# Designed miniproteins, single chains, part 67

Each design is a single chain, and the fold is of that chain. pLDDT is the mean over its residues in the fold that is shown.

## One batch from the design tools (miniprotein)

Design m2322
Fold by ESMFold2-Fast:
Structure m2322 (fold): chain A 73 residues (1-73)
Amino acid sequence: GPSLSDAEAEAAVALLAAAVELVIAKKPSATKEDLERAIEVIERQLERARELGDEATARAIEEMLEEVKKLLE
């Protein structure tokens, strides 16, 4: 059937949650506290993707994490 597995659905949710935090971090009004919160949330989503064994999703979230970290430099 066309239904995603529970693991695929969880990985998709992790990816979307990380993407939302990246968008928040890229706002012109984003504070250092917003960036630090985004890093914490994205790191948790990365851990979830890794636990699910979804290497492609984990790599995408890692790239998002590095992008937010560059904004703190």
Scores: mean pLDDT 83

Design m2323
Fold by ESMFold2-Fast:
Structure m2323 (fold): chain A 96 residues (1-96)
Amino acid sequence: ATVSNLAVTEARADSLVVTATFSGEGVVIGTVKAYDAATGGLVGFGSFEGAGTYTITLLGMEAGATYVITAGASTDREAGSKADATSAPVTVTTQA
């Protein structure tokens, strides 16, 4: 499986709107993850089943904070399994 076109389309004070495209044959599990840039801690995530372009709103963000967004694609149905492909990271700062 592959991932492409990871983008933050809107940065709000409390949330981030993110798009990503997942591609592959058979089972495709896409994930979008948000990490706090200061701590490296995972603070938001979404998961998707099936190839396609998805938009997600990641909630619970802090105002004026910087996050690193990544997307991964896997052929495994287990959400904790290793991604077959990972996007380049996108760094974004929420509105103050």
Scores: mean pLDDT 78

Design m2324
Fold by ESMFold2-Fast:
Structure m2324 (fold): chain A 97 residues (1-97)
Amino acid sequence: SELEDKRNVAIVLRGVLDASEEEVRELLKLSVEEQLDYLERKLIETYNPENAETGIEYSKTLSLEEKLERVREVVEDLKKHAPERVAEVEELIDKLL
């Protein structure tokens, strides 16, 4: 579902990158493709500055569905290792929708 995909991107943005409530609110208004582009840019800026070129090149080889699969994998990993954090982020998303 598109709504579920949007929620998963928002969970990664808030849960991993500590994005503000305002950033999450604005993200939820975007299309799934635009949300993935935003998340990719934020991930590269935050965790891969030394590998930005490689990160961008790799991302260009991925389809929309492959990018969503990666996001789902990150969300499942977060649920396993930080379930309380995921619950807090999901509650925030529900309040913003």
Scores: mean pLDDT 77

Design m2325
Fold by ESMFold2-Fast:
Structure m2325 (fold): chain A 136 residues (1-136)
Amino acid sequence: SLDELIDILENSEDPEERARAAKELGEYSKRFVDPKIAKALERAFLEDPDPLVRVYAAEGLLNLMKLGGYVSPEVDKRLLPELIELAFHPDVEVRVRAAKILGELAKGGDKEAQATLDRLIAEDPSPEVRAAAKAA
């Protein structure tokens, strides 16, 4: 249930369970706007210590914004800078996910997102990260 996913995201001690919950809540956010999902994803984006949880939360928030959902000004101003930071994170999976999200922003006309993708294509040591950036 949505309430169970929100509970896992907010209270699980396992970052892998929280990342999965953030991802699943982000998938719901492709189809409808729910204020409870928005609040849970905003908290996870701002406060979760795990970078994979934060990147999935950012993806879900961008999905909500595409549907006309409300995102707080604090979160809105941090989304692009945080995604750029996550695109250069030591963890390959974090960089792959950030690159895919930056690709959606670049398709929307964001020049800073495109510049970040161009840099990943040129400089990232991981073939998977470079492929994700090229596919964007």
Scores: mean pLDDT 89

Design m2326
Fold by ESMFold2-Fast:
Structure m2326 (fold): chain A 88 residues (1-88)
Amino acid sequence: SLEEIQARLREVMAEWAEVMKEIAKETNGDLSKMTEEQLRKLREKAREARERLRELAAETTDPELRAKLEELIAQADETIAYLEEKIA
């Protein structure tokens, strides 16, 4: 159902927000100070979020929700690329 997919999306977004909150706390808001370990962990979480968003996009028949999910997937891809560049 649409409500079920929206609920799962809220879970993905909430989990991502908690990861970002912890990183912000550890870096005192300066993301340039992330350690290699923190960067690798954030990359792993971003990849997990991306896969969950892709699954939700495949399940939804609602065009507005699909467009939103595709936007979030693109943002996750950009985040992953940025983190991979910083780790390399």
Scores: mean pLDDT 82

Design m2327
Fold by ESMFold2-Fast:
Structure m2327 (fold): chain A 89 residues (1-89)
Amino acid sequence: SDQTIQQIQALLDESVARFDAALAAGDVAGMAEILRETIDRLRALGIEVNPKDAQRMLEMARESVLGAEMAFGSWEVFVSMQILSLKKE
């Protein structure tokens, strides 16, 4: 629904802002925690998360600043595609 799409967009906007702050501070642990919280909150909103992709993204986020940045960018693309699919239906 439009309400669910707005909730997902608000969550992503909040998560990106928090992630950018952690990235600027070099806080790899904080970046990993933000990704985990974002995944959990997306699941609560009814978005089916592929466990293999989620695990890989969390592993990348925990290993390095670059890994965390790449993982979050890929996650945003994935969620955006899910939102577009919901809007089409």
Scores: mean pLDDT 64

Design m2328
Fold by ESMFold2-Fast:
Order: sequence, then structure tokens, then C-alpha cells
Structure m2328 (fold): chain A 86 residues (1-86)
Amino acid sequence: KQEEILKEAVKKGVEVWEELGGDTWEAMVKSLEAVLEVLKKEGADPVVIELVEALLEAARNKDVAAFKAKAEELKEELEKLAKEME
């Protein structure tokens, strides 16, 4: 269930990112908003939702350091979830 939710959310985010041409904070914000909408709608893990919300806030503020820090935290949480699904 969580793996399927994450796959759908990532797919939606990538679609929005590609549609906007990528490589801008505006495109990143729109991509993360789309990811967050799917995660909330499908009832994803609250920790994943919180980390994506933090990434979205960092992207809105164009805060590269905060964005990188939260991206690493999200990566660690996703790796933990993947191990729990084996």
C-alpha cells in the first residue's frame, strides 16, 4: 500500500515537473504540491507527508540548504519503508 502510494505520488510529481520544463523553483513547488496532494489523498505515512511539506516550504523559500537537508531525511525514511516491506 505505501509503496503504491509513493509510486503514484512520484509519477504525478515527475509529470508536473516535466510539463513545466523543470530546473526552476516554481516547477519544483508545483511538482511537490502534486506529490503532496496524492500522498494526503491516499493516506500516506504521516512522516513522509511531513518531510514533503518541509521540502515544499524550502522550495517556496528557495532555501537550497534546507531543501537538501529535508531531501536526505526523506531518502532515509523511504529507504526505511522499503526495508520494512521486504
Scores: mean pLDDT 75

Design m2329
Fold by ESMFold2-Fast:
Structure m2329 (fold): chain A 69 residues (1-69)
Amino acid sequence: DLEAQAEEVARIGADELAKRYGATPEERDRIYRLLLEGVRAAIAGDMDALNRYTEELKRLVEELRKRAA
């Protein structure tokens, strides 16, 4: 079940990043959505979408890091 695997990977990644960077529940949910959409794009072979979600995730993580400093 590719969808269940995508959800599991996104959940694990979102929980780890949220814990590492002190994200709020709302920020964690945004990380989860970006990871889930990225994994789905990778499964579909949509490299343009994968790149967009990856860049958005990088920006979000950088914002969280700046807030922690």
Scores: mean pLDDT 85

Design m2330
Fold by ESMFold2-Fast:
Structure m2330 (fold): chain A 96 residues (1-96)
Amino acid sequence: SREELLEQAREILAKIRKLTQEFVEKYGADDPEKVVEALYEHIMKNGSDLEKAVMITLRMLEDPSTTKEELIDRLREEGLSDEAIELGELLFELHQ
């Protein structure tokens, strides 16, 4: 359900915040690009489909010109589950 996906998104966002803090401690706060790159690589290598969908969506939403269609295509190209694609769509909708 939408409510279940939103709860999963909240848990994933909390996990991303914790990992961001750990990578800031490892790489230093004065290189935010390196922290973001390391976080992205870690999630894409080790994360669940839902975690990957959240990470990709957050990165794509940094570009305000990103369309819902471009996001869905990107999530599909990564081979993510239908549930993960639905989560990405939901996060895009809520960002609007």
Scores: mean pLDDT 83

Design m2331
Fold by ESMFold2-Fast:
Structure m2331 (fold): chain A 78 residues (1-78)
Amino acid sequence: SSHRQAGDLSQRLGDQFLAQGDYRGAGDSYHTSGVHYLQAGDLQSASQSYSQSSTMYSKAGDTQTSQQLQQISQQLAS
């Protein structure tokens, strides 16, 4: 579906921000990827994207958002 393609594109955008050391941009992009995978019904890819986003927000110093996204990732993996 178009949501899976949008998820893949947002994942790649996250990888580009990460390569540049932009942890905030990477976190936002991986979060957007997770939302698109969730809309596509791909719970496993959504869980992984939220987990990646959580790690990026942690590296950016946003521990609260990191913890919230880690909880969402775990719920989707259940």
Scores: mean pLDDT 90

Design m2332
Fold by ESMFold2-Fast:
Structure m2332 (fold): chain A 62 residues (1-62)
Amino acid sequence: TPLAVQLTSRDTGLPAARAEELLRRGVRAIEAGDEAAVEEVAKQLGTSAEDLRRLAAVYLSD
């Protein structure tokens, strides 16, 4: 978790707490198969849905 949160914070410029909140929302959207929610979270992070899925995979592996 710390690595994924640090990478997300670094790549997005968001504070770590905000990056973790959005990353957790992204993970939930991906696990639910909710593509619209995945795109919305990616937009809030200022990233692509593909990059969000990559970061979520790192987060879940910790």
Scores: mean pLDDT 79

Design m2333
Fold by ESMFold2-Fast:
Structure m2333 (fold): chain A 64 residues (1-64)
Amino acid sequence: MEEKRAKAMAAADALERELVRQGLLSGQTPSNEEARKAVQDAARKTAREAGLSDEEIDELLSTL
């Protein structure tokens, strides 16, 4: 069970890096709402690919 949490936390860290990289590569900062939405959607996609469900992601985010 802790393994899934570790993967979700790793996904969150990857999102932070992805957001920074997108900002640097695009040369523009998207709106905060759009940026947060995109980061969350990317997190869910990445975590789902890692074998986590959306419900598990929500539980992990609530724990943080």
Scores: mean pLDDT 61

Design m2334
Fold by ESMFold2-Fast:
Structure m2334 (fold): chain A 68 residues (1-68)
Amino acid sequence: SVAELLRRAIAAVEAGAPLEEVIDLVRAAAALLDPARARAFLTRFTEAVQTGDREAVLAMLREALAEV
């Protein structure tokens, strides 16, 4: 489920896993969404990653999980 993949992505970020592992989980979650929702979700994730702030990435993923 999207919720399960998002929980795994949050746990990966909290554990300091490589960014590529987090990206793979986020892409897997996006693949379960309709194209418009997937695009919005991936855009939010990319913007959070571009800040270079781990807390911004965690906040974005937690917000996405609450929306599922």
Scores: mean pLDDT 85

Design m2335
Fold by ESMFold2-Fast:
Structure m2335 (fold): chain A 63 residues (1-63)
Amino acid sequence: MKVELEVEYTDLETGEKKTLTIVASEETIEKMKSVTALLIRAIGEEGGGKVAENTYEISEEAA
């Protein structure tokens, strides 16, 4: 099963918001989310850090 990973970021040079769409297997998306959660916890606080703040947001939704 495939799902879409949507990444919205701000180009620091132009100040424009840009969006990338990646289509990957559900397993790949789940692993990416798990790795991101572990990274946030490793930064020093459970649920601490915001990987999506002014950088990107991960979604499990397809289409």
Scores: mean pLDDT 55

Design m2336
Fold by ESMFold2-Fast:
Structure m2336 (fold): chain A 55 residues (1-55)
Amino acid sequence: MVTPVDKLAAELNEEIEKGVPAYEAEHLRQYILRLTKSDEEVKKIEEERNELLAA
């Protein structure tokens, strides 16, 4: 891995694959998305989630 983000994402993804609890796995997946997606896509996902929580 050439970047710290890639390394961290790979480590977290491997931890999920090892069978962490479902609630924790979902949290880690969201964290990985923030690390691997562009800033624009991360913002869009967060806005959609906030709208859902407000509804």
Scores: mean pLDDT 62

Design m2337
Fold by ESMFold2-Fast:
Structure m2337 (fold): chain A 75 residues (1-75)
Amino acid sequence: MKIKEVDISSLKDKESFTVELDAKPDVKYVLKGFDAGKYRIVKIEPTSTKYEIVGNNLVLTHEKEAKVTVTFERL
């Protein structure tokens, strides 16, 4: 499985933001710069997307090639 890191720290000062990924099978995507103390994840689409929060990183995988979107909102 390939690992791809995506830095989202540039979005940290917004009240709400969406991150889009062109996800491929057998790739693990690691979104870095997420502050779980300041932001919540309000939705991940498609809902078949598997995700895990590990510290300040959001880890995403999908079984098929798909456009994955993650929406964050400030607490």
Scores: mean pLDDT 78

Design m2338
Fold by ESMFold2-Fast:
Structure m2338 (fold): chain A 66 residues (1-66)
Amino acid sequence: NAMAEKQRKIDKIIEYANKLKEELSKVLTPEEVRKRLKEFIQKAMNLDSDEEIERFYKEELEKIKK
């Protein structure tokens, strides 16, 4: 059960990271995109709830578009 919950969290974070990659790729180089995605994944892994992960993703998207 703990492994399944961890995998679900990872899959959700990866899904958001892929969406974030598309937006970052419009303004940053591939190398900078990779670094920013690693930071996003690391920070998101420290969040406790799906709602916090989604909010963090939306905040990062908002920063890129503004």
Scores: mean pLDDT 80

Design m2339
Fold by ESMFold2-Fast:
Structure m2339 (fold): chain A 59 residues (1-59)
Amino acid sequence: ASTAANAQAQIAAIDQQIRDMDVQLDQARRNGDTRRQTVIYTSRSIMQTSRDFIQSWLS
């Protein structure tokens, strides 16, 4: 269905954002920036939860 296609596209976009966050997280770890690591972890967790919620509707 078109709804499933739209949901899959949204999941793909979120997955790309999570990958970008992982790169930023690695940079923060190399720099010893604990505060930035915490912020990125929190944002990533929110994105992951949103992705899982959308994914549950496709199952």
Scores: mean pLDDT 82

Design m2340
Fold by ESMFold2-Fast:
Formats: sequence, C-alpha cells, structure tokens
Structure m2340 (fold): chain A 61 residues (1-61)
Amino acid sequence: AEAAIRATTAEEQSKLKDPASQEQVRRAGRVLLTAVREGLVSAEAAVAGLRELGAILKAEE
C-alpha cells in the first residue's frame, strides 16, 4: 500500500517539467501517505488522487 503511493508519487512527479508542479505532487504524496497510515483514506483512493493531480498539472501547459 505505502509502496504503491510512493511509486505513484515518483511516477507522476517524473512526468512533469515544472519544478513547482513537481513539488505539489511530492507534497500531496506525503500528505496522502500519512492519511492512508492513519486510516483516513484507502491506498487505492490515494493513488487515484495522485494520478488525477498529475494529469491536471500536466494539462496546464
């Protein structure tokens, strides 16, 4: 579960060229990892959210 969130964070960050967008994904990944550990969010929902954020940030250009 945690490995999937970390891998998705790195994957989505690597697709982006803007350093500010990369940092947004990195911060979101850390927040979501903590939320999954605390039982607030499922790992599947966290991965889906990171992929959606990455897609939105990539589409801004």
Scores: mean pLDDT 82

Design m2341
Fold by ESMFold2-Fast:
Structure m2341 (fold): chain A 76 residues (1-76)
Amino acid sequence: SMADEHLEWLKEYIERIRNGEFPSLSVEQAALLVAKSELWYLETVENVPEEKLKEMRKLLEEADRLIKERLAEEQR
């Protein structure tokens, strides 16, 4: 389905954030905001099942944690 394709794209997008594939930490923070917006759309508009949303939330929480750790290292 289109929702499943959107979920797969979002998983890959979050993985790019986790792997530090963006040009700067500012761009990684912008990418995280995009990912959060896309998850909101999947939840509120596309009515994605809770089990899949739960998986995506965990991936986003890990990406957010990694960005915070990277930002803390840069501000030392």
Scores: mean pLDDT 84

Design m2342
Fold by ESMFold2-Fast:
Structure m2342 (fold): chain A 66 residues (1-66)
Amino acid sequence: TKTLSGTVPGADEGSLASLVYPDGRIVGTATLDKNGNFTLTGLEPGDYTLYVTDSDGRTTSRRVTV
């Protein structure tokens, strides 16, 4: 299994990071800390989409490889 850790510049505390399969199924979620850091564990290697939804409901997305 793999771990994905990162920092989202400008994201506020309580933002939600969601890691998603290409088919739209959610793999896992993590809440961002005060510094914009998140960690997701127990992942299979592969290509995913990471969605970050802030406290205002704004969602950003990026492709990630685990």
Scores: mean pLDDT 80

Design m2343
Fold by ESMFold2-Fast:
Structure m2343 (fold): chain A 78 residues (1-78)
Amino acid sequence: NAMKEENIKKAEEYVAQAKKASLAGNRDEASTWYEKAADYYEKAGLPAQAAAYRGVSAMLKGDEKTADEWFAKADAAS
């Protein structure tokens, strides 16, 4: 499925950008890239990966409750 492969590739590219922003200490920018990655994992039909990265994004924003909810959804979707 070419569309699924394209969406996974875009998600991986956004994860790479998120990691670069995180290493630079820019948590808000990293959070935005992880949210974009999650959107593309969702489009690829990978809800567990999407939920996991939304959890990481919430943690970077300091929203531990929202992060815990997303990590629980990731576990349920696995």
Scores: mean pLDDT 87

Design m2344
Fold by ESMFold2-Fast:
Structure m2344 (fold): chain A 87 residues (1-87)
Amino acid sequence: MAEEEIRRQLEEVRELLRNTKIEEWRKAFEESRSASGGASAFAQALLEALEASPSEEEAREALLEVIRRYAEELLAALKKKLEEAKK
């Protein structure tokens, strides 16, 4: 189920953010921004949240909120497609 998969990935990201530092986050986001499509837009949003955050704690909170919002959007889109397929 996509919801369980996204929840699992969000928990993994939360753990990674707790165990890593701002420089590692910035590097990962910059690498993702170089990709095409939705991944690039998502990475850009993460970089903007990181840049706007004055502390590492606030950065973690802002990043988790951006990730949650994108995950919710992806889940909503996927649920609609699956419901249409059932029809």
Scores: mean pLDDT 67

Design m2345
Fold by ESMFold2-Fast:
Structure m2345 (fold): chain A 98 residues (1-98)
Amino acid sequence: MSLPDEEQREEVTKKFIEELKREAANKKEWEEKLEAEKAKQDPREQELTEVGARLLEAILNRDEEAVEREIERLREMGEEEAAEIARKLYEAVKKLEE
C-alpha cells in the first residue's frame, strides 16, 4: 500500500503531536474555545466536543484507560469512524513517545 515515505509520514505525525501538546499547554484558551463551541452546538455536537476534548487530554497523558473509555463513548454515539481514527492516532502517539 503506497503511503508517503515512512520518514515523511513520521515528520507529519511528529508535527501533529507537537501541535496537540501546544494546544494542551494553552489549557485556558482550550477551555474558552470549548465553552464557546458548546454554546453554538446542538446536544449531540456538544457531547462530541466534550468527548473530543477528553480524548485529546487522555492521548496526551498516555492514559490508555481513559482513551479506551472515550473511544467506547464515540461508538455508543454511533461515531465508529471517529473511534477508529482516535485509536489509530493513539497508537501513533505511543510509537513516537518512546
Scores: mean pLDDT 70

Design m2346
Fold by ESMFold2-Fast:
Structure m2346 (fold): chain A 67 residues (1-67)
Amino acid sequence: DLGEEANKLIGEFNELLKQLSEEEQKEVLEKAQEVMAEELKTVSDIEALVKAAREGVKLARKILEEK
């Protein structure tokens, strides 16, 4: 169920964002928006959201690991 996966990823994304600075949050959100815009050209809204959230989570985790 893509809806359940999207909700879980969004929850994880929000928890990671709380641990980032404002500049880092902007970087992660810009990346997620870029992925969303690109994916929306070929896939459904919910699939694009899942892919965007997944990429946002990956970048947020990478930034936190480098601290």
Scores: mean pLDDT 80

Design m2347
Fold by ESMFold2-Fast:
Structure m2347 (fold): chain A 68 residues (1-68)
Amino acid sequence: MSAEEKIEEIYKEAKEKIEKAKSKEEAFRVVDETMKRLAEIVRESGDEKVEKKVLEYVRELILKANKI
């Protein structure tokens, strides 16, 4: 599985967990855990495109968590 496929899968899982979160605190715990996982993939890949895509995914997850 490519780094791009891994970050997309992690994003989709996190998005679903945030939508099921019962509180804003729970939603932000998912964001924090997801950011740590994505940061590890960025470090290992060294790919600018992966880093840019991760920043986009993190922004979208924060926006979703803020709506809870």
Scores: mean pLDDT 83

Design m2348
Fold by ESMFold2-Fast:
Structure m2348 (fold): chain A 92 residues (1-92)
Amino acid sequence: TAKEYVDKATEYGNLAAKYGVKASQAASAGDLQKAQDYLKKADEYLDKADEYVKQAEKAGASKEDIFNGQSAAGVGAVAVGVAKTVLKKAQA
């Protein structure tokens, strides 16, 4: 179960990054509705990634596995942050 939580954290972190990038691209293209829809999905995936990292820690996952899950969530968080900034600039 501990490794299953790490695998899910990695999966959702990668999805957050994917949809964060899509949100930035849509915002840059002037498609603000599409950007908002992708950003909402990215935020939902990032929340799931963070939740599964916490569950992995509680389940006694190895430090290396936890760092791998945290790294994927971190990449997702950066992509979401960039998307929020690009969207805000596009709305200015």
Scores: mean pLDDT 88

Design m2349
Fold by ESMFold2-Fast:
Structure m2349 (fold): chain A 99 residues (1-99)
Amino acid sequence: EEEKEKKINEILRKLSEELGPLLNEIVDILLETDPELLKELAPLFQELSLALANGDFDKALEIIEEMIEKVKDNPEVVELLEKMKELIKEAKKEIEKIK
């Protein structure tokens, strides 16, 4: 139904609004602490954005796990990625409840 589609779009909009600031914070930290690692992560950020745009939450979560492994020596960035992972999981659950 049209109402279900509107609800899904609202969940996706909220997710994008919550993920954006977290991604910006990760980039800012890595620019200061490890700019070489930021360059290595750039393709994964691109893949994450594409997965989220396609509604492929399983792929998005897989990419986040790969990013966590690469940044394991930076606990502040790991914490931000774990927050993103939880937001994606909750969005997936809410969408699955609608469908």
Scores: mean pLDDT 83

Design m2350
Fold by ESMFold2-Fast:
Structure m2350 (fold): chain A 83 residues (1-83)
Amino acid sequence: SAMAEAEKEKVLAEVRELVDELKALGGQVSSVEGPLAELEKTKRDIEAAIEAARAGQDYVSAAGEGTGEFQVARRPSELRAAA
């Protein structure tokens, strides 16, 4: 449904914002490539996890057709707290 799609887009936007924050912190603190590379890896891992969760939800919920519900195993706030 439209509401479920809007929620998915909001969660994705929040995760991308957190990734941008991590990248900015690495750029401000690190004068060497190593720490920045770790942040880039974290960004890729988070994006991959979201794509995997999205694909899993599509498989389980038939792409969310008609259900109107969307669930994410990990919220951006949980990912941020775990990092």
Scores: mean pLDDT 57

Design m2351
Fold by ESMFold2-Fast:
Structure m2351 (fold): chain A 108 residues (1-108)
Amino acid sequence: SHAAGSYFRAAAELELTAEEVERALERSVEEAKRVALSGTKRASDLLSQAAADDPAHREDLLELQKRLEEATRKAVEEGAEALREAIRLFREASRWLRGLGQELRDAL
């Protein structure tokens, strides 16, 4: 379904962003901040698409979008430790979204 596809795309983007931020953080905090901002923007757009495709989970998806944006804002302001917290949130969000995608796929 379109909704399952949206969840898998959002999950993949968040996991990719987490990996890229983690690698960038080993070299440069400023590079890691830029990667986190770009990845969060892409993930937020995908979460908006998922919310449109699955109205039943719209509130939870929009709250996740807000949490991702706040975590990234904090990471840009506070640096390395907040970036590590953002990585953890990205991975947790990715797992949750993948679970939702699998649930929708199994319901077919």
Scores: mean pLDDT 88

Design m2352
Fold by ESMFold2-Fast:
Structure m2352 (fold): chain A 63 residues (1-63)
Amino acid sequence: IDEAMALIERGVELANTVSEAGGVEATQHLANGDYEGALAAIRERSEPERAEEAVRRVRELIE
């Protein structure tokens, strides 16, 4: 339970990063574990360079 709270806090930080690049839709996909959907949303709202940076950060943290 406490570990779940720590995971949620980390997830919020990740969600904020993803949300800035891909918006709320990307954050929603990430929360559901739909990485492909999150990537699509990021590409829809961000430039390629920005999208790649956000994806790299998320992937390294989630891997």
Scores: mean pLDDT 69

Design m2353
Fold by ESMFold2-Fast:
Structure m2353 (fold): chain A 87 residues (1-87)
Amino acid sequence: SMMEKLKELKEKLEKILKEALAETDPERRLQLLLSAGEEAAKFYEELGFTELAKKIREIIEQARRERNVGLAELLVVETIKHLESLI
């Protein structure tokens, strides 16, 4: 069901976020957070939310270009909050 898919994505993103926050290497932390963002973008695209997926990917590319861990973390946190609001 849609509800189960939303829960599974939320749990996956929360797990990656927890792993990233425990990671001491900032480059590895960034890669984990960007990976979480890509999972979210793919999920929204598969649901037909193409504009939301595009905006998420734009933020991912900015965070990657700038090596901005804080922006990547904010993206993942806000995505988890959004998914929680839908469950």
Scores: mean pLDDT 89

Design m2354
Fold by ESMFold2-Fast:
Structure m2354 (fold): chain A 73 residues (1-73)
Amino acid sequence: LKEEIAQRIKEAVEGKSAAEALEILKEELKKFEEEYGVEIDKVGLQVDGDTLTITVTIKGEKKETVTVEVKIK
C-alpha cells in the first residue's frame, strides 16, 4: 500500500509545477481512498528549491505516513 501510493504520486507529479502537482495530487488521493477503502487524514507539502516533498498521512488506529520527493519545474 505505502509503496503503491508513493509510486503513483511520483509518476503523476514528477516534472510538474508546484500548482499542477497539488491539483493532480488531490485527484490521485481521492482515487486511492475509493480504490483501497482508506481515508486520508493529512497532506503536507514542502518546497525547497526544485524539490517538492509530499507527506501523506492515512487515517486509522495506527497512522501510516508516506513521504515522496519529486523534482518540480
Scores: mean pLDDT 75

Design m2355
Fold by ESMFold2-Fast:
Structure m2355 (fold): chain A 99 residues (1-99)
Amino acid sequence: MDEEDLKREHPEVFEKLLELVKKYEPKLKELVEKLKKAVEEGKEKEALEYQIEIAELEMEFLQEVIELTKEVDPEAAKQAEERLEQVKEQKKKLEEELK
């Protein structure tokens, strides 16, 4: 289902997805700016910690997307589930580097 179809057929789900983006986008932007600064300053451990926080935030966002879309757009839910598994694997690798 494309964005226009979702907006027409399930406007309540579309609105909730927009509210999720509004909730998570400013937090993600703040962490990305902190990550860039840590990288520029050569603070490898701090940069790694921000990458882990970004992964955790993305996982929370994806879990909420899956919950909203699983009943109305199962293809979008599957794509979000696949992305969630990729982010989980990336986070595990980052956590191993911190040890």
Scores: mean pLDDT 83

Design m2356
Fold by ESMFold2-Fast:
Structure m2356 (fold): chain A 92 residues (1-92)
Amino acid sequence: MEEDEQALLDRLARLLGITREQLEKIFKMPKEERLKVIKEGLDKMFAEGRIPSIDEALEEIDELIQDAERMGLDNVVKRAKEIKELLEEIKK
């Protein structure tokens, strides 16, 4: 379970164009600071052509949430859902 949790958190960080250390810090930040870090990571991913749109990022996050739910990794589910909400705000 711990190894699986770490693998999914690594995957989440890669999807957002940030480091795993930055991902850990995000969950300790106020919402405005979280939005800034996520937006900067996504802008970099879009500029590099690694993600075509924010909609594709949302699809990848939804798959990660489904994987975490099947594995019973409630902490990963919660964190991925918080990131999804931030992505939805950036899309607006």
Scores: mean pLDDT 78

